Designed miniproteins, single chains, continued (4). Designs and how they scored, part 110

Each design is a single chain, and the fold is of that chain. pLDDT is the mean over its residues in the fold that is shown.

## One batch from the design tools (miniprotein)

Design m15814
Fold by ESMFold2-Fast:
Structure m15814 (fold): chain A 98 residues (1-98)
Amino acid sequence: MREKIESLSKEELEKYIKENEKFVKEIEERMKKLYEEDPEVREKAEKLVKELASKLKSTPEDQIEGIAELVKAVLGDEEIAEKVKEYLLAALVLEELR
């Protein structure tokens, strides 16, 4: 996956990030709302954060993986989690090119 993202030009990475930024922001807002309003979702997320604590404090790549697992757990949607992971990896690669 990273190799595919690294094969994109700087212009292609910037376009991808710009096109998906609104989507990721909407997903972040949905996750925050579910965490605040649903006690079962909150308990599940808190348990998972505790289990992923080492990953979330490691490399940027491990942090992205941990964030994707949290998105999947909170929203119950693997496709949304995969898209968030791809966006965060694209942002990381673009930052490395600057």
Scores: mean pLDDT 77

Design m15815
Fold by ESMFold2-Fast:
Structure m15815 (fold): chain A 77 residues (1-77)
Amino acid sequence: MKEAALEAAKAAAEALRKGDFEKAKEEVKKFQEYVKKMIEEGRTEEALEVARIGNEMVAEALRERGEDELADGIAGE
């Protein structure tokens, strides 16, 4: 679960770097579903840590594309 969620976040970041926003959207949705499942299983602290790491991966990819405001929003700024 944790590894699968982070792999989805990484795939979303890679898709964003390539400009494949449809694939990025699909991978972000998978990432969110894994995080939600971890919360439903009572693994809330792990889910929040995975969400933080995954959001930072996506934010970094957005910054590399010059989408700084969107990246800051995702990273919690």
Scores: mean pLDDT 78

Design m15816
Fold by ESMFold2-Fast:
Structure m15816 (fold): chain A 99 residues (1-99)
Amino acid sequence: SKAEELKDFLVKRLSSVEGCESLVEFISSIEAETVEELAEKISEEKFLDIIRCLSNVTKEDVSDEDLLKGLKVFSEAEVEDPELKLLAEFSKAYLKVHN
């Protein structure tokens, strides 16, 4: 499923980033059949932490407000890279279920 593909991608990428181990455990613990269900089970704080770990940006680099604005633009972008497409779909689902 797309949810399993996204979870596997997130776990793999977060596992390569020092200090993101708690997010790997968190994502691995979520049971979801759809990307929307996965997004519903993730709080804004956890979602932004995931994005920061994946992009290697701190709160000093980009505020939570500006990061959310960037993710809204990114979610509507045409992306050809399969991993970036998964992130765009995840961001779009997150914004849809939390609006």
Scores: mean pLDDT 82

Design m15817
Fold by ESMFold2-Fast:
Formats: structure tokens, sequence, C-alpha cells
Structure m15817 (fold): chain A 65 residues (1-65)
């Protein structure tokens, strides 16, 4: 999960540097968001003590990128 998020961020930065259309950039941003939410959900399944931190992280997720 973490590696996939890192790859998507790198892809976003490369597309931005290459002047990719906003529609493509928006698509990659959505993929990053979806991957990050999946990662956080998997972590919460493993350790329920992380749930308060997930709420905080989800607020940040909406404003990242």
Amino acid sequence: MQAKIDQLIQQYNQLKQQGAPESKLQQVRQEIRDAYEAYLTAQAERDPRLRPYLDMMRLYDRYIL
C-alpha cells in the first residue's frame, strides 16, 4: 500500500512537470486519495487504537496535493 501511494505521487509530479492536462492530474490525485484511504482502513483493521488518528488523517487527506 505505502509503495503504491509513493508511486502515484511520483507519477503525479512527473505528469505535472510534463504539462499534462488538468483532467489527467485530477485522475491521479483521486487514485492517490483512494489508495491512501484503503491503506488507513487496513491499518485500523489491525489496530483499533488507530481510529482517532485515522479521523485526523482523513481531514488532512482531503487537503493534500
Scores: mean pLDDT 70

Design m15818
Fold by ESMFold2-Fast:
Structure m15818 (fold): chain A 87 residues (1-87)
Amino acid sequence: SLEEELRRLLEELEKKLEELLAQPSVPESIRQLYEELQPYLATASLPERVVLLAGLLSLYYKEQGKEEEARYYEELAREVLRLHLAS
């Protein structure tokens, strides 16, 4: 189901973000955005949580100059948002 696919995707995004935030080299701008997103993540629906975390990862990779990874997460966020709004 779409719900099961979104849950698996959320788990993958959360794991990836936890790994990145554990690194001392992560930009302060990304840490600050993650902290600012916490109250929204706590009340967000499953698709909204996926969109928010994918968006944050896109910004991280863009700041690192990793344009292909940034585009991947940006397109992922847009696709999930489109499916959510179409529902």
Scores: mean pLDDT 84

Design m15819
Fold by ESMFold2-Fast:
Structure m15819 (fold): chain A 108 residues (1-108)
Amino acid sequence: SMAKEELEETKKKIDEEIPKFVENLLASAPKAKPSVEKHLDEVLANTPDPKRQEAIRYFGEFALTGDLKKFLESLKKEYEAIKDELSEYEKEALEYLIKKLEELIKEM
């Protein structure tokens, strides 16, 4: 019951913070762009996991274009790469975050 209550509070916090998080993401894309242009190939070369490579490429596209759909794909690929190491609580919280981001992006 305590773990369930903690998850519900986390979901509520996600609901409250998602719009500001998206605004901050859009503001961060042009700031990330110079780093992506300089370091993307090196980061990819040092990333052995194909799913994490896909996540990194999508994040790069987001930084270069400001396209939030690319950020969402990056987050989904990173989740697929790490999900087997996550607790059930962390999985449910992150899946909820992904769902709420996807819903908000569709409304934009």
Scores: mean pLDDT 85

Design m15820
Fold by ESMFold2-Fast:
Structure m15820 (fold): chain A 93 residues (1-93)
Amino acid sequence: RWRELLEKALEEAKKGLDAARQGNYDEAIKHFEEARKLAREAARLAPWDLVPLVEQAIKYLDKAISAAKEGNFDEAVKYAEQAIKLLEEALRR
């Protein structure tokens, strides 16, 4: 259940990263916001020991969205990559 939500969050975060790399920042923001929503839903259902890892990924998605809205695209890509790594780590557990 929570794994399916994290898998979808990871998929959306990767789509956001690809859009950001292509300079399509409206599309990137949309995908990062969906990834954040799915990750928040997953955190509610996840085992307690995984919650801090998922919450850290959510914080990086928030930073990616903020950076993209500010026009700081290199930071948006950097934060999105960190969020993806954390989501992948959570899914390995």
Scores: mean pLDDT 86

Design m15821
Fold by ESMFold2-Fast:
Structure m15821 (fold): chain A 67 residues (1-67)
Amino acid sequence: SSMERERQAALLETIGLLLRISSGASEFVAERAEKKGNLELAEKNRESARRSEELSREYFEKAEELR
């Protein structure tokens, strides 16, 4: 039903938002690590941020497909 599809879309959007928050947190950690000269920690967190942002985009796209 259209109602069930909308509920599924809302859930996927919620996951997308959580992944976006996770990406932002990783970017914040990366910036602080870089300022302290911890380049390894900065790179790991930048990679994590990119992956979370990519997954967030995928979840939003899946939600849009249900509409």
Scores: mean pLDDT 89

Design m15822
Fold by ESMFold2-Fast:
Structure m15822 (fold): chain A 55 residues (1-55)
Amino acid sequence: DVRERLEAQGLTVVAEIKTPGTKSSFYLVRDPEGREYVVVVADGKIYRSEIPPLR
């Protein structure tokens, strides 16, 4: 389970977004320092991505 793997790395899953009909899912996570970023899971692999400042 992706959530278990993320939690094992000290990340807290804030939100999960699953895209219907695809193998990709997006997870909003928070690290121990309070940084939030998106983790993309595609084809069984986990990719980190920074969340750009929103405006």
Scores: mean pLDDT 68

Design m15823
Fold by ESMFold2-Fast:
Structure m15823 (fold): chain A 87 residues (1-87)
Amino acid sequence: MEEERLRRSREYAREVAREFLERSGKNYLKAYAEYLGVSTAELYAKSEQELTDLLNEELKKLGIDVSLAKSITDKALVILLKIESKK
């Protein structure tokens, strides 16, 4: 079920967000891809502008000011941290 897959992806994203707080992980896009339930290759196939727009839409949906994170990796990290904070 897609619903079960999304639940697992969210659980994984929460654990990765905890590690980001503790360990300064480098692959925030991979964690974000897991949260979305898509392949990392799909995200890497997008242009920088397409990724920025997608991440900005997710930040707005979460009620986060898009100016708080300027890079694609920072935007993904902020989204994951917000998901963890809702736990």
Scores: mean pLDDT 62

Design m15824
Fold by ESMFold2-Fast:
Structure m15824 (fold): chain A 65 residues (1-65)
Amino acid sequence: SAADTERNRALIERALAHALEKAEELNVDPEALRAFAAGLKERAADLTDEEIDRLLLEFVMSQAF
């Protein structure tokens, strides 16, 4: 539903804020992380809260190494 999509987009924005803090610690490009998060927002309806947190963290870790 539209409500589920908007809820998940809000969760992505909150998870992105935390992931950006970790990206700063690891010298990861914040623009790359924001672009990845924008892609997740396009598919927000299909993602769980746990998947959102995991995918953003895994992206940061993959860019750091």
Scores: mean pLDDT 82

Design m15825
Fold by ESMFold2-Fast:
Structure m15825 (fold): chain A 92 residues (1-92)
Amino acid sequence: SPLEIAVYLAAFTVEVSEVYVIYEIIKKNPNMDVDTVEKMLEDAEESYRNALELFKKIEPHLSPEERERYRRLLEEVRKMIEDVKKFLEKKK
């Protein structure tokens, strides 16, 4: 239904936003404990997985321009997660 798609799109936006917030917190707090960063990374990875599943549900209902826009957002947050992983490897 149109309402279900709207709810999935809202949820997708929340999940993507959580990755951005986690990345910003880590970036602004470079002396954060490894254990804290690892827990935040796990939360970001969960939000990313949720965003991927939500995108699969909404993708057939999006315009080509919207699909490309949201795919770019997914790629951006994936790169943020990879950046945090590299940061952790250097900190250990």
Scores: mean pLDDT 87

Design m15826
Fold by ESMFold2-Fast:
Structure m15826 (fold): chain A 65 residues (1-65)
Amino acid sequence: MEALVEALRLAQAAGVPVPLPESDDISPENVIETLRRIAEALRAAGHPDLAERVEEMAQKVEKEL
């Protein structure tokens, strides 16, 4: 949960529009998938450093669950 909020903050700070997780389902798989999409959007927007940070967050969520 915390990783998802932080990743969304990073994307918003970079000016990258990210789809809000409208899912009532806060499954670890959905969180990881959302983080991966944020990282891809950041890479496409030319922010590889931020994308790498979000990927690290996804990896942490994956290791926790």
Scores: mean pLDDT 72

Design m15827
Fold by ESMFold2-Fast:
Structure m15827 (fold): chain A 79 residues (1-79)
Amino acid sequence: SAEVEAAWEKYAFREALEAAREAGAPESVLQEGERLFETQPTEDALRAMAERAREAGNEAAAEKVEQVIRGLRTMKASL
């Protein structure tokens, strides 16, 4: 259901933000991520956050966010 998917996306977004922070993501990436979490915590927004972390030179943070995205996609595929 769309409500279940939205709940999973919101949970995944918070997990990704925490993982990115632990991996040392730049404050600019984290601030934009917090804004997206409050306004549009979607898989597409999560992907954008991973891309910004990679563009900022933090591959570790980008990989952590992408790991969360892979888990989210696996869960959605099981619906």
Scores: mean pLDDT 82

Design m15828
Fold by ESMFold2-Fast:
Parts: sequence; structure tokens; C-alpha cells
Structure m15828 (fold): chain A 64 residues (1-64)
Amino acid sequence: SMEEAKEAAKKALEAARKGDFDGVIEYGQKMLEAGYPNTGKAVIDAAKEKRFTVAEAAAYEGLK
């Protein structure tokens, strides 16, 4: 659901701020399972590249 995807996005952002990129991948996977495959894949790909910007964090938090 959208609520599950938004919660996963917040947890992914928290994990990224801690440098826990394995945790970011886990929460990106939960976004996929919640019905947001494009957003979830983008989060997983960003985590594998170990890159997050303020703009990317804002985009993940702004899930509709």
C-alpha cells in the first residue's frame, strides 16, 4: 500500500543517514512489495552505488 511504501521510504532514508546501505536495500525491497516497483528499484540502485543526495532523499519521502 501507499502507507507501507511511505514508511519504507522513511526507514530507507534513516538507514542511509547511518551509512547502512544494506538496510536501504531491504527497505527498497519492501517498497517493491508494497506496489511501488519503480521507486523501490530506484532506492535499491542508489544504495548499491552508495549515493544519496538531499534531492534524492526528498524524492523518496515525497511518495504519493
Scores: mean pLDDT 71

Design m15829
Fold by ESMFold2-Fast:
Structure m15829 (fold): chain A 100 residues (1-100)
Amino acid sequence: MYAVRVIVTGKATEETAKEIAKLIKEELEKSGGEIKLEKLTVKDGYFTIEILAEFETKEKAEEAKKRLEEEVLPEIEELAKASGGSVDLFETTVVPAENA
């Protein structure tokens, strides 16, 4: 089994940060991921999102990473921008599940 770890930081409203977390989670679940960790922190207009999803195969995990980077990242950047904010970090890592 493999895990996709997603870390996103930036500036947005709490409502926008929640929507960003939801979009990431929904894409991971659609890709066959099982959500193991979901953490959202918002402080002084800055957000940190950490989501961990486990996949049966490395190939499914890599496909989920690619969709997050190619399809979801542009959408979350526009959402943050529309709220007067930004995405400062978008990090997706594929690791063996024992290392997640």
Scores: mean pLDDT 87

Design m15830
Fold by ESMFold2-Fast:
Structure m15830 (fold): chain A 100 residues (1-100)
Amino acid sequence: MLKLTPDEVAQSYKVAQDNLAKSTEYIKKKDFQKAAILQSAAMIEISVLLQAGDTDSVIDLYQQQRDNNALAAALSEDPKLSAHYQQQVVTLDKMIQKLS
């Protein structure tokens, strides 16, 4: 069982939130590669929060990731890349439902 202090939980949430916000800005610029790197960094912090039992924070961050992937799917002109982002939305929706 992962034991984190409240300050460590708050720091992981902040890092994930900051990375997801930056990812959204890169998606709007159609820089999907940089957006993906930032989402991967956020996912590491979300895994820490999951192991700490902060389910509400995880649901909120998964919802933000879902919205980012939905935006990327809509803005992507490559059908294969769009399909990949649509599949990520489906995966995140299932993860949110499992935690709810």
Scores: mean pLDDT 87

Design m15831
Fold by ESMFold2-Fast:
Formats: C-alpha cells, sequence, structure tokens
Structure m15831 (fold): chain A 75 residues (1-75)
C-alpha cells in the first residue's frame, strides 16, 4: 500500500465517513487522484462506497460491519 493510500484510509477511519472532495481538500491532492486511491481501497475491502442522492460517501468497512452486527444481535 502506498503512503497516499494509507493517509486516505486513516482520514476516513478518523472521520467515519468522507467524500472524495473532503479527502482531496484535507490532503492537498486532486479529486481524480483521491478517487483512484478510493477505488483501490474499495477493491481491497477496506472501505465501502455508498451513494446517497447526488453524493458519494466512503465509510470504513469495520464501521459498517459493526452496524450490521448490532442490527443482527437485536431480536
Amino acid sequence: MSELEKKVLEYIKEKKSATPREIAEALGVSRSTVTRVLDRLVEEGKIVKIKRGNKTYYIPKEYLDEAIKKFEEEN
């Protein structure tokens, strides 16, 4: 994993969710560079891409897995 991929992943984990624009602004890189890194992290199963309306959000997979488990544990 590249240093940029690590920084993007750490940012998303800290914020719990982020858009490509927010990450690009925070790290001082282009949005196109961020989206390529995000696509790689999604392929690696480290984050999940969620579309809501006209915006795309990226969430740590661990966060979604925790939410799913809590839902399944409630009966």
Scores: mean pLDDT 76

Design m15832
Fold by ESMFold2-Fast:
Structure m15832 (fold): chain A 101 residues (1-101)
Amino acid sequence: MDVVELDEPPERIGVITLRLTLSDGQEVEISLPLPGVSQEDLRRVAEKLAEELGAEVVDVRPAETGRPLSDEELERVVERALRFTRQVVEVEERLLRQQRQ
């Protein structure tokens, strides 16, 4: 690509880090990047995810570059994050079973 930007705009994305306990008692940390989500909405998403998953919120890294979400948009973000997190947990559980110790 022959397009060079002279200055890199400071692009920060919001990230929520959750700690979950697997069926064998092992803990995993999952980092969820949420581009375009405001700091206030990141906190609300983190709280909903922790409640729904029984997880601990380890960190919420805010980004000031984001617009406020409607309640409907917030619920969609939560649903997508829940689906992703559950998929990661399923993969981790499968990897543990492959260890056969």
Scores: mean pLDDT 71

Design m15833
Fold by ESMFold2-Fast:
Structure m15833 (fold): chain A 61 residues (1-61)
Amino acid sequence: SAALAQQAIETAERYMEQGLARKGDEGRRYLMKAVEAARQGTAIDPRAQAVLDRAQELLAA
């Protein structure tokens, strides 16, 4: 549903914020959680792909 996709996107965005704030291994763990939340979003709504791409980009850096 649109509501579940939006919740997944918002969850991924919050995890990305936490990852960037914490840096190091702790930051990377939050970015991994962001990727997982965004993947759940893409299973529901392809609009979540942009959030997934951003989370993966941050994790790769």
Scores: mean pLDDT 82

Design m15834
Fold by ESMFold2-Fast:
Structure m15834 (fold): chain A 103 residues (1-103)
Amino acid sequence: MVLEEPDVEEATRRGRELALSTDPRDLPEALRALEHPDLRVRVAVARAAARNPNIELSVELVRAALEHPDPRVRLAAASAAILSGSEELRKVVGEKLGMKPVV
C-alpha cells in the first residue's frame, strides 16, 4: 500500500535534511526517504547524499541510490557523486555501474 503524501515539498525538505545529517542514527530514515513514492523526493535525497560531509554516510547513501530500481534515482546519485569531486564516491559509482575509473 503506497501512502500518498500531499506535502511533497515538506517530504523533500525532510529527505534532504536526513541525507545531509552527519548522525549515523539518521541513516535508516535517509534510506527510507530514498524509497519515497514521489520521484521528486527520491531524486532530491539521492543528490543530497553525495554532499554529506561525513564520507562514510555519503558512501552508504549513494550506494543505496545507485542500487535503486528507478534509473532517474541512479542517474541523480551518479551525477552528484561525480560532480562532488570525491574519489571515494567515484569509486562507488564505478563499482555499481561496472565502469573502471578513468585515470
Scores: mean pLDDT 77

Design m15835
Fold by ESMFold2-Fast:
Structure m15835 (fold): chain A 92 residues (1-92)
Amino acid sequence: SRAELAKHNLKSIEEMIRDLEELAEKEKDEELKKRVKEAIEEARKVKKEAEEELKKNNGKPSKETIRRLIFVEAELTVLRMLLYMKRKEEEK
């Protein structure tokens, strides 16, 4: 169901925000650090908007809200992967 999908994506986004905040704190590249912080802020805005819609619609998200959550989750996933790869390269 869309409600279950939204709840799953919201939880995933929250976990990725936490991971990215930890990765950003350890990041020495100021430009990359800034980009990560900007991505976290955007993700927080989308998450807040989705949570407000769920409250107004008795837990039923719109197709647009699901689409936004999926895109944010995908973007954070890619960004986290790139940071992990960079860390592995720096260990050599």
Scores: mean pLDDT 82

Design m15836
Fold by ESMFold2-Fast:
Structure m15836 (fold): chain A 121 residues (1-121)
Amino acid sequence: SNMDLIEEAEEYELRAVEYLSKGDIEGALEEIKKALELLEKIGLTDAFPSLLTSPTEELVEKFLEQLKSEDPEIRRQAIRGLLLLAIYHLYQGDEEKAREVLERLAKALKEDPSLLDVYKK
Protein backbone atom coordinates (compact mmCIF):
# COMPACT_ATOMS: atom_id res chain seq x y z
CA SER A 1 0.00 0.00 0.00
CA ASN A 2 1.04 3.67 -0.26
CA MET A 3 1.30 3.80 3.56
CA ASP A 4 3.71 0.82 3.56
CA LEU A 5 5.83 2.59 0.90
CA ILE A 6 5.85 5.82 2.97
CA GLU A 7 7.01 3.84 6.05
CA GLU A 8 9.75 2.15 3.96
CA ALA A 9 10.87 5.57 2.61
CA GLU A 10 11.03 6.89 6.22
CA GLU A 11 13.27 3.93 7.17
CA TYR A 12 15.68 4.85 4.33
CA GLU A 13 15.58 8.49 5.52
CA LEU A 14 16.47 7.35 9.08
CA ARG A 15 19.38 5.25 7.73
CA ALA A 16 20.58 8.33 5.80
CA VAL A 17 20.63 10.43 9.02
CA GLU A 18 22.53 7.59 10.80
CA TYR A 19 25.17 7.57 8.02
CA LEU A 20 25.43 11.40 8.20
CA SER A 21 25.96 11.21 12.00
CA LYS A 22 29.06 9.07 11.20
CA GLY A 23 30.25 11.48 8.45
CA ASP A 24 29.39 8.96 5.67
CA ILE A 25 27.96 11.22 2.95
CA GLU A 26 28.05 8.53 0.22
CA GLY A 27 26.19 6.04 2.46
CA ALA A 28 23.53 8.68 3.17
CA LEU A 29 23.26 9.54 -0.55
CA GLU A 30 22.63 5.85 -1.42
CA GLU A 31 19.85 5.62 1.21
CA ILE A 32 18.07 8.80 0.01
CA LYS A 33 18.24 7.48 -3.59
CA LYS A 34 16.19 4.50 -2.33
CA ALA A 35 13.77 6.88 -0.57
CA LEU A 36 13.37 8.87 -3.83
CA GLU A 37 12.45 5.69 -5.78
CA LEU A 38 9.64 4.98 -3.28
CA LEU A 39 8.41 8.61 -3.24
CA GLU A 40 8.27 8.55 -7.08
CA LYS A 41 6.17 5.33 -6.99
CA ILE A 42 3.54 7.02 -4.77
CA GLY A 43 3.59 10.31 -6.75
CA LEU A 44 4.81 12.58 -3.92
CA THR A 45 7.60 14.01 -6.13
CA ASP A 46 4.92 15.57 -8.42
CA ALA A 47 4.29 18.06 -5.56
CA PHE A 48 7.95 19.23 -5.22
CA PRO A 49 7.62 22.40 -7.40
CA SER A 50 4.55 23.53 -5.38
CA LEU A 51 6.21 22.85 -1.98
CA LEU A 52 9.30 25.02 -2.70
CA THR A 53 8.01 28.51 -1.79
CA SER A 54 11.59 29.92 -1.56
CA PRO A 55 14.92 29.36 -3.38
CA THR A 56 16.50 26.08 -2.18
CA GLU A 57 19.59 27.81 -0.68
CA GLU A 58 17.30 30.04 1.47
CA LEU A 59 15.43 26.92 2.63
CA VAL A 60 18.76 25.22 3.56
CA GLU A 61 19.75 28.26 5.71
CA LYS A 62 16.25 28.35 7.31
CA PHE A 63 16.35 24.63 8.21
CA LEU A 64 19.93 24.85 9.55
CA GLU A 65 18.84 27.73 11.84
CA GLN A 66 15.78 25.71 12.95
CA LEU A 67 18.13 22.87 14.06
CA LYS A 68 19.08 25.24 16.95
CA SER A 69 15.45 25.51 18.18
CA GLU A 70 14.61 24.53 21.77
CA ASP A 71 11.53 22.74 20.34
CA PRO A 72 12.46 19.13 19.40
CA GLU A 73 9.55 18.99 16.90
CA ILE A 74 10.97 22.03 15.02
CA ARG A 75 14.43 20.36 15.03
CA ARG A 76 12.94 17.07 13.68
CA GLN A 77 11.01 18.94 10.95
CA ALA A 78 14.22 20.82 10.00
CA ILE A 79 16.15 17.52 9.57
CA ARG A 80 13.28 16.20 7.38
CA GLY A 81 13.31 19.48 5.43
CA LEU A 82 17.04 19.15 4.69
CA LEU A 83 16.59 15.51 3.63
CA LEU A 84 13.68 16.55 1.38
CA LEU A 85 15.86 19.25 -0.26
CA ALA A 86 18.61 16.66 -0.91
CA ILE A 87 15.98 14.29 -2.39
CA TYR A 88 14.63 17.20 -4.50
CA HIS A 89 18.11 17.86 -5.94
CA LEU A 90 18.43 14.13 -6.80
CA TYR A 91 14.99 14.30 -8.46
CA GLN A 92 16.29 17.24 -10.57
CA GLY A 93 19.39 15.16 -11.49
CA ASP A 94 21.74 17.35 -9.39
CA GLU A 95 23.63 14.79 -7.29
CA GLU A 96 26.35 17.35 -6.40
CA LYS A 97 23.81 19.75 -4.80
CA ALA A 98 22.28 16.77 -2.96
CA ARG A 99 25.75 15.99 -1.53
CA GLU A 100 26.24 19.65 -0.51
CA VAL A 101 22.96 19.62 1.51
CA LEU A 102 23.89 16.26 3.12
CA GLU A 103 27.38 17.57 4.03
CA ARG A 104 25.82 20.61 5.78
CA LEU A 105 23.42 18.34 7.72
CA ALA A 106 26.34 15.99 8.62
CA LYS A 107 28.27 18.99 10.01
CA ALA A 108 25.25 20.02 12.13
CA LEU A 109 24.92 16.43 13.46
CA LYS A 110 28.64 16.42 14.36
CA GLU A 111 28.25 19.76 16.23
CA ASP A 112 25.07 18.51 18.02
CA PRO A 113 24.91 14.69 18.29
CA SER A 114 21.54 14.96 20.15
CA LEU A 115 19.90 15.74 16.76
CA LEU A 116 20.13 12.02 15.84
CA ASP A 117 18.10 11.11 18.98
CA VAL A 118 15.54 13.84 18.12
CA TYR A 119 15.11 12.35 14.63
CA LYS A 120 14.81 8.75 15.95
CA LYS A 121 12.03 10.05 18.23
Scores: mean pLDDT 83

Design m15837
Fold by ESMFold2-Fast:
Parts: C-alpha cells; structure tokens; sequence
Structure m15837 (fold): chain A 94 residues (1-94)
C-alpha cells in the first residue's frame, strides 16, 4: 500500500471513530439532563481533540508537511460536522 493510501486509510479510520463517538454522544445527550448534556458536549470536544492529535502525529510519520496540512483541513471538517450534530441534538431537547 502506498504512503498516500496509508494516509487515506488513517483518515477514514479517524472518520469512522469520530462518527461512532458522535452517535454515542447524541444518545447520551438524549437521555441526560440539560446540565449534563453541556458537560457531555465538552467531554466530546476534548475526546475529538485527542483523536485529532493522534491522527496528526501518525500523518507526520508517513506524509510530507504540505500533505499533513491538507489532511489537517479534512480532520477539521470531520470535527465541525461532529460538533454540529451534537449541537443540533442539544437544541432538539429545547
């Protein structure tokens, strides 16, 4: 497998992990108090940041600095989609 293909696989693996955590967080928000739901959003944000840091570290091992920047942009988009879904789930409880 090429280095580019390895990078794409790592990105897809990250996206799958984030999607799974997002589904779990939405389910927890649906059953939590409003106060606890806010804490769950903060915990989720922290967990996503940890996954991003891990992914960026792995990308730096196999990709050029310019390719890493491109992949960081894609990771930022994955985070934005995840957080928007949690914010929508929280708003739906109003």
Amino acid sequence: MSEEEKGKKLLLDLQRKVSELTREAIARIATASVEDAQKLLEEHRKRIQELKDEAVKRFKEILSPEQVKEFETLIDNIEKVSLAALEAALAARA
Scores: mean pLDDT 82

Design m15838
Fold by ESMFold2-Fast:
Structure m15838 (fold): chain A 86 residues (1-86)
Amino acid sequence: ALTASMKRERLPDGVLKLTVTLTSGDNGAYVTVRIRSEGGETQVQSVVLNAGETKTITHEAKAASLQAEVIVEKDGERTVTVAKET
């Protein structure tokens, strides 16, 4: 199974930093991460994870809120989950 966690940090000048950490389990995964800011700005990044691999995605934006949506594709099946905040 894929594990997804996120960390939010407030920086100076109203900049918010979001860090999404993705760890694949026993099988590889194709993962799409969508980061939405308040007002509809969206960053989309796709990554391939091998079994047991960890990858980190970081985004900084001047926004009141950032949300991460994690979409996992494995063996032709697609699962959508919200990254758990740590």
Scores: mean pLDDT 72

Design m15839
Fold by ESMFold2-Fast:
Structure m15839 (fold): chain A 84 residues (1-84)
Amino acid sequence: MSLEEAVEKAREQIRELEELAREAEAKAGEDPRYADLARFARGLVEEGRKALEELEKKGDVEGVEKLTEALERINRELRERLEA
């Protein structure tokens, strides 16, 4: 996988995380449990973007792939919590 391809996959996962954060934020008004989840999801978006920028600057393809795997796990967990 090229650096460009790896970065694009990571960006897709960050976009999914942003959507999940917005969904959690929308639900936060009705259920206090979603308020904490929304805050954590928003923080993860910010950290994910920062990590991706640093890895892209280094040309660390393996690092970007590992970040993508981590984001996929996070997105799966957030989806499960939001659907429960």
Scores: mean pLDDT 84

Design m15840
Fold by ESMFold2-Fast:
Structure m15840 (fold): chain A 106 residues (1-106)
Amino acid sequence: AMEKARELVKQADKAFEEGNYEEAVKLYREATRLGYQLTDEQRKKLIEAYEKIGDTKNVRLAKAEEELIKEFGEDGVSASAIYLLYAKMGYWDEAEKIARATVLLS
């Protein structure tokens, strides 16, 4: 699983360098879904790729997640923190999906 995620990240970096921002977004997202922790540089590339394709919702979410990592460190960016962030931004459907996936609520 993790080796596949690393391969996806390498493909995403190449797509980004080639100006294929839509493919870069797809590949970075697949890697993170597999549990890969993006580096600070890779996270900045993902945010820029979202900006280039006009995905303002995911730009805001990714920047807010970066601020949480900056303030609390990677150990502080739990599913609970991401859930509260989505809820605060009014993205309740996305927040509920996280809660269901992680059994955050009893």
Scores: mean pLDDT 72

Design m15841
Fold by ESMFold2-Fast:
Structure m15841 (fold): chain A 78 residues (1-78)
Amino acid sequence: MISREELAALVAGMDPAQLAAFWARLRELATEHIERTGRDPSQEELLEIMRRAGRETGLPEEVIEALEAAVEQQLAEA
């Protein structure tokens, strides 16, 4: 499990421009999914979109894995 503090430190250490590019790409892929399917992405589809956005914007694999674990942890708590 990744801690909240570890995730915060990881995000704080990222290049703001790269982080902005990641969020922009994530939004584009989510919008494309909605346009293609006519519905909001499922949890599994959101994780796949996040992985794709991270890889396409050049996020380190370790950061992508940390974000995946954090999202899964939040969803397990809900």
Scores: mean pLDDT 73

Design m15842
Fold by ESMFold2-Fast:
Structure m15842 (fold): chain A 72 residues (1-72)
Amino acid sequence: MENELIEKIAEELEKAGHSSVAKGLREKVLKLINEGKYKEAAELLDKARDLAESAGITESAELARKLKELIE
């Protein structure tokens, strides 16, 4: 479930030209969640949400918010 949400968020951010943030989500967020580092994972999700929202990618912003709620 979490991996699918991360991939959807990352794909939309990558399409919008934010490849570095998309890579960070794919590589770091799931690892942080698995390590129990929820605060660090939440900070990366907040960054992704803010970026998606500013870029007009409403669905990715909503998915990032939803995933953050699941880990908190």
Scores: mean pLDDT 75

Design m15843
Fold by ESMFold2-Fast:
Structure m15843 (fold): chain A 70 residues (1-70)
Amino acid sequence: MDMEKLKSEDLKVRVEALKNIARTGSMEERRRAATIVAAQSKDPELRRAAVEVATSLDREAAIAAAEKLP
């Protein structure tokens, strides 16, 4: 499942899972995925993707996600 792939050690798998959730997931799923990635990753690409997904949901969700990133 895509949410399980977000916890993968492989960066490529995590980016692909986040991209798929952003494209086909519900608003709640996208918000949850962005939070998981932001909390677990130091990779610039994953952090950027997480913020971009959160921003597409609403401003408050985007602020919350960004606050967990340096």
Scores: mean pLDDT 65

Design m15844
Fold by ESMFold2-Fast:
Structure m15844 (fold): chain A 81 residues (1-81)
Amino acid sequence: SPLEEQLELIRDTLLAATRDPELAAALDGGLSRVEAAVRAGDLETMRALLDELIARFADRPSLRALLEGVRETVLRLLAES
């Protein structure tokens, strides 16, 4: 699905950009929880998790923009469903 493709791209991009294993583990865990929240239809948890990831990369405008794009796509698809 387009959502799964976008999340995979973000995961690959974030892991490639981050050499800190603690941060990489937090990102992987966060993205996995976002996927679970999307499948469960839990908008509150999904939004909170995406906001957490966006805040974590506030100093990286390009990565923040990509995460914001994913958030908007996820919210739009769930609203249309």
Scores: mean pLDDT 71

Design m15845
Fold by ESMFold2-Fast:
Structure m15845 (fold): chain A 91 residues (1-91)
Amino acid sequence: DEEILERLKSTATYKLYTEEAEKYYELAKKAKTIEEIKEYSKKSIEILDKLIELLRRVTPKTKAVEELIKELEEKKKEIEEETKKIIEEKE
């Protein structure tokens, strides 16, 4: 249900993890060295991975939880693709 998905997104845990991941992603985009871009993007992805692991432990698994995991996995791919492009531009 849509209401369950919105409720999950409003939890303090979800917000803290996604906000922290966003902060590292922004740092990666603003970083001047390839090494810093790699470090910050890696931290952002690791935070999202931890959140995905927490969601995968929820039982029973609802469609809302599965949709949220899918959104987070898509966000990880976005971060990987975007930072790869930034690195290629600086090389």
Scores: mean pLDDT 81

Design m15846
Fold by ESMFold2-Fast:
Structure m15846 (fold): chain A 88 residues (1-88)
Amino acid sequence: SERERRREEILREERERLEEELKKTLEELKKNYNIPEEEWKEIVETMRRVAELLARLRTAEAMGDEEEVERVREEGRRLLAEWQERQA
């Protein structure tokens, strides 16, 4: 449908924008900090997961998709819980 095409287009645009922002952030972090290789891999993985959730959240909000907004928020809470558990 036209609505699904619009959702896919918004999601694509949000992913592309966030991927570009992520790339700049990662390059800045790599230049300014001596981060061990294993730690760097985890940072990249976590930031990519956050970027995907943000792209989905922004798309859902733009589409007025309250169910998807709640799903993304729940996934974000789980990601935060996993991160906190790994720090403990």
Scores: mean pLDDT 83

Design m15847
Fold by ESMFold2-Fast:
Structure m15847 (fold): chain A 70 residues (1-70)
Amino acid sequence: SNLSNAYVLAAEELLKKGLISEELAKKIIEAGRKGDIQTAENLGVELVTVHKNVEAAKELGRLIKKYKDL
């Protein structure tokens, strides 16, 4: 789905920008490639709730909005 692909592209961009760890990026990319949107979305929520990384969470939201309509 477009949303699954948006999570893959967003996670790759966040990793490239140094905003998330390689381990977290791998988990989001794997969930997105499997079409497991629920897991990808939950990992995004964990950026704020677990990792306290508000900057990465805001950028994820921006990138999902950008890529979901591709």
Scores: mean pLDDT 86

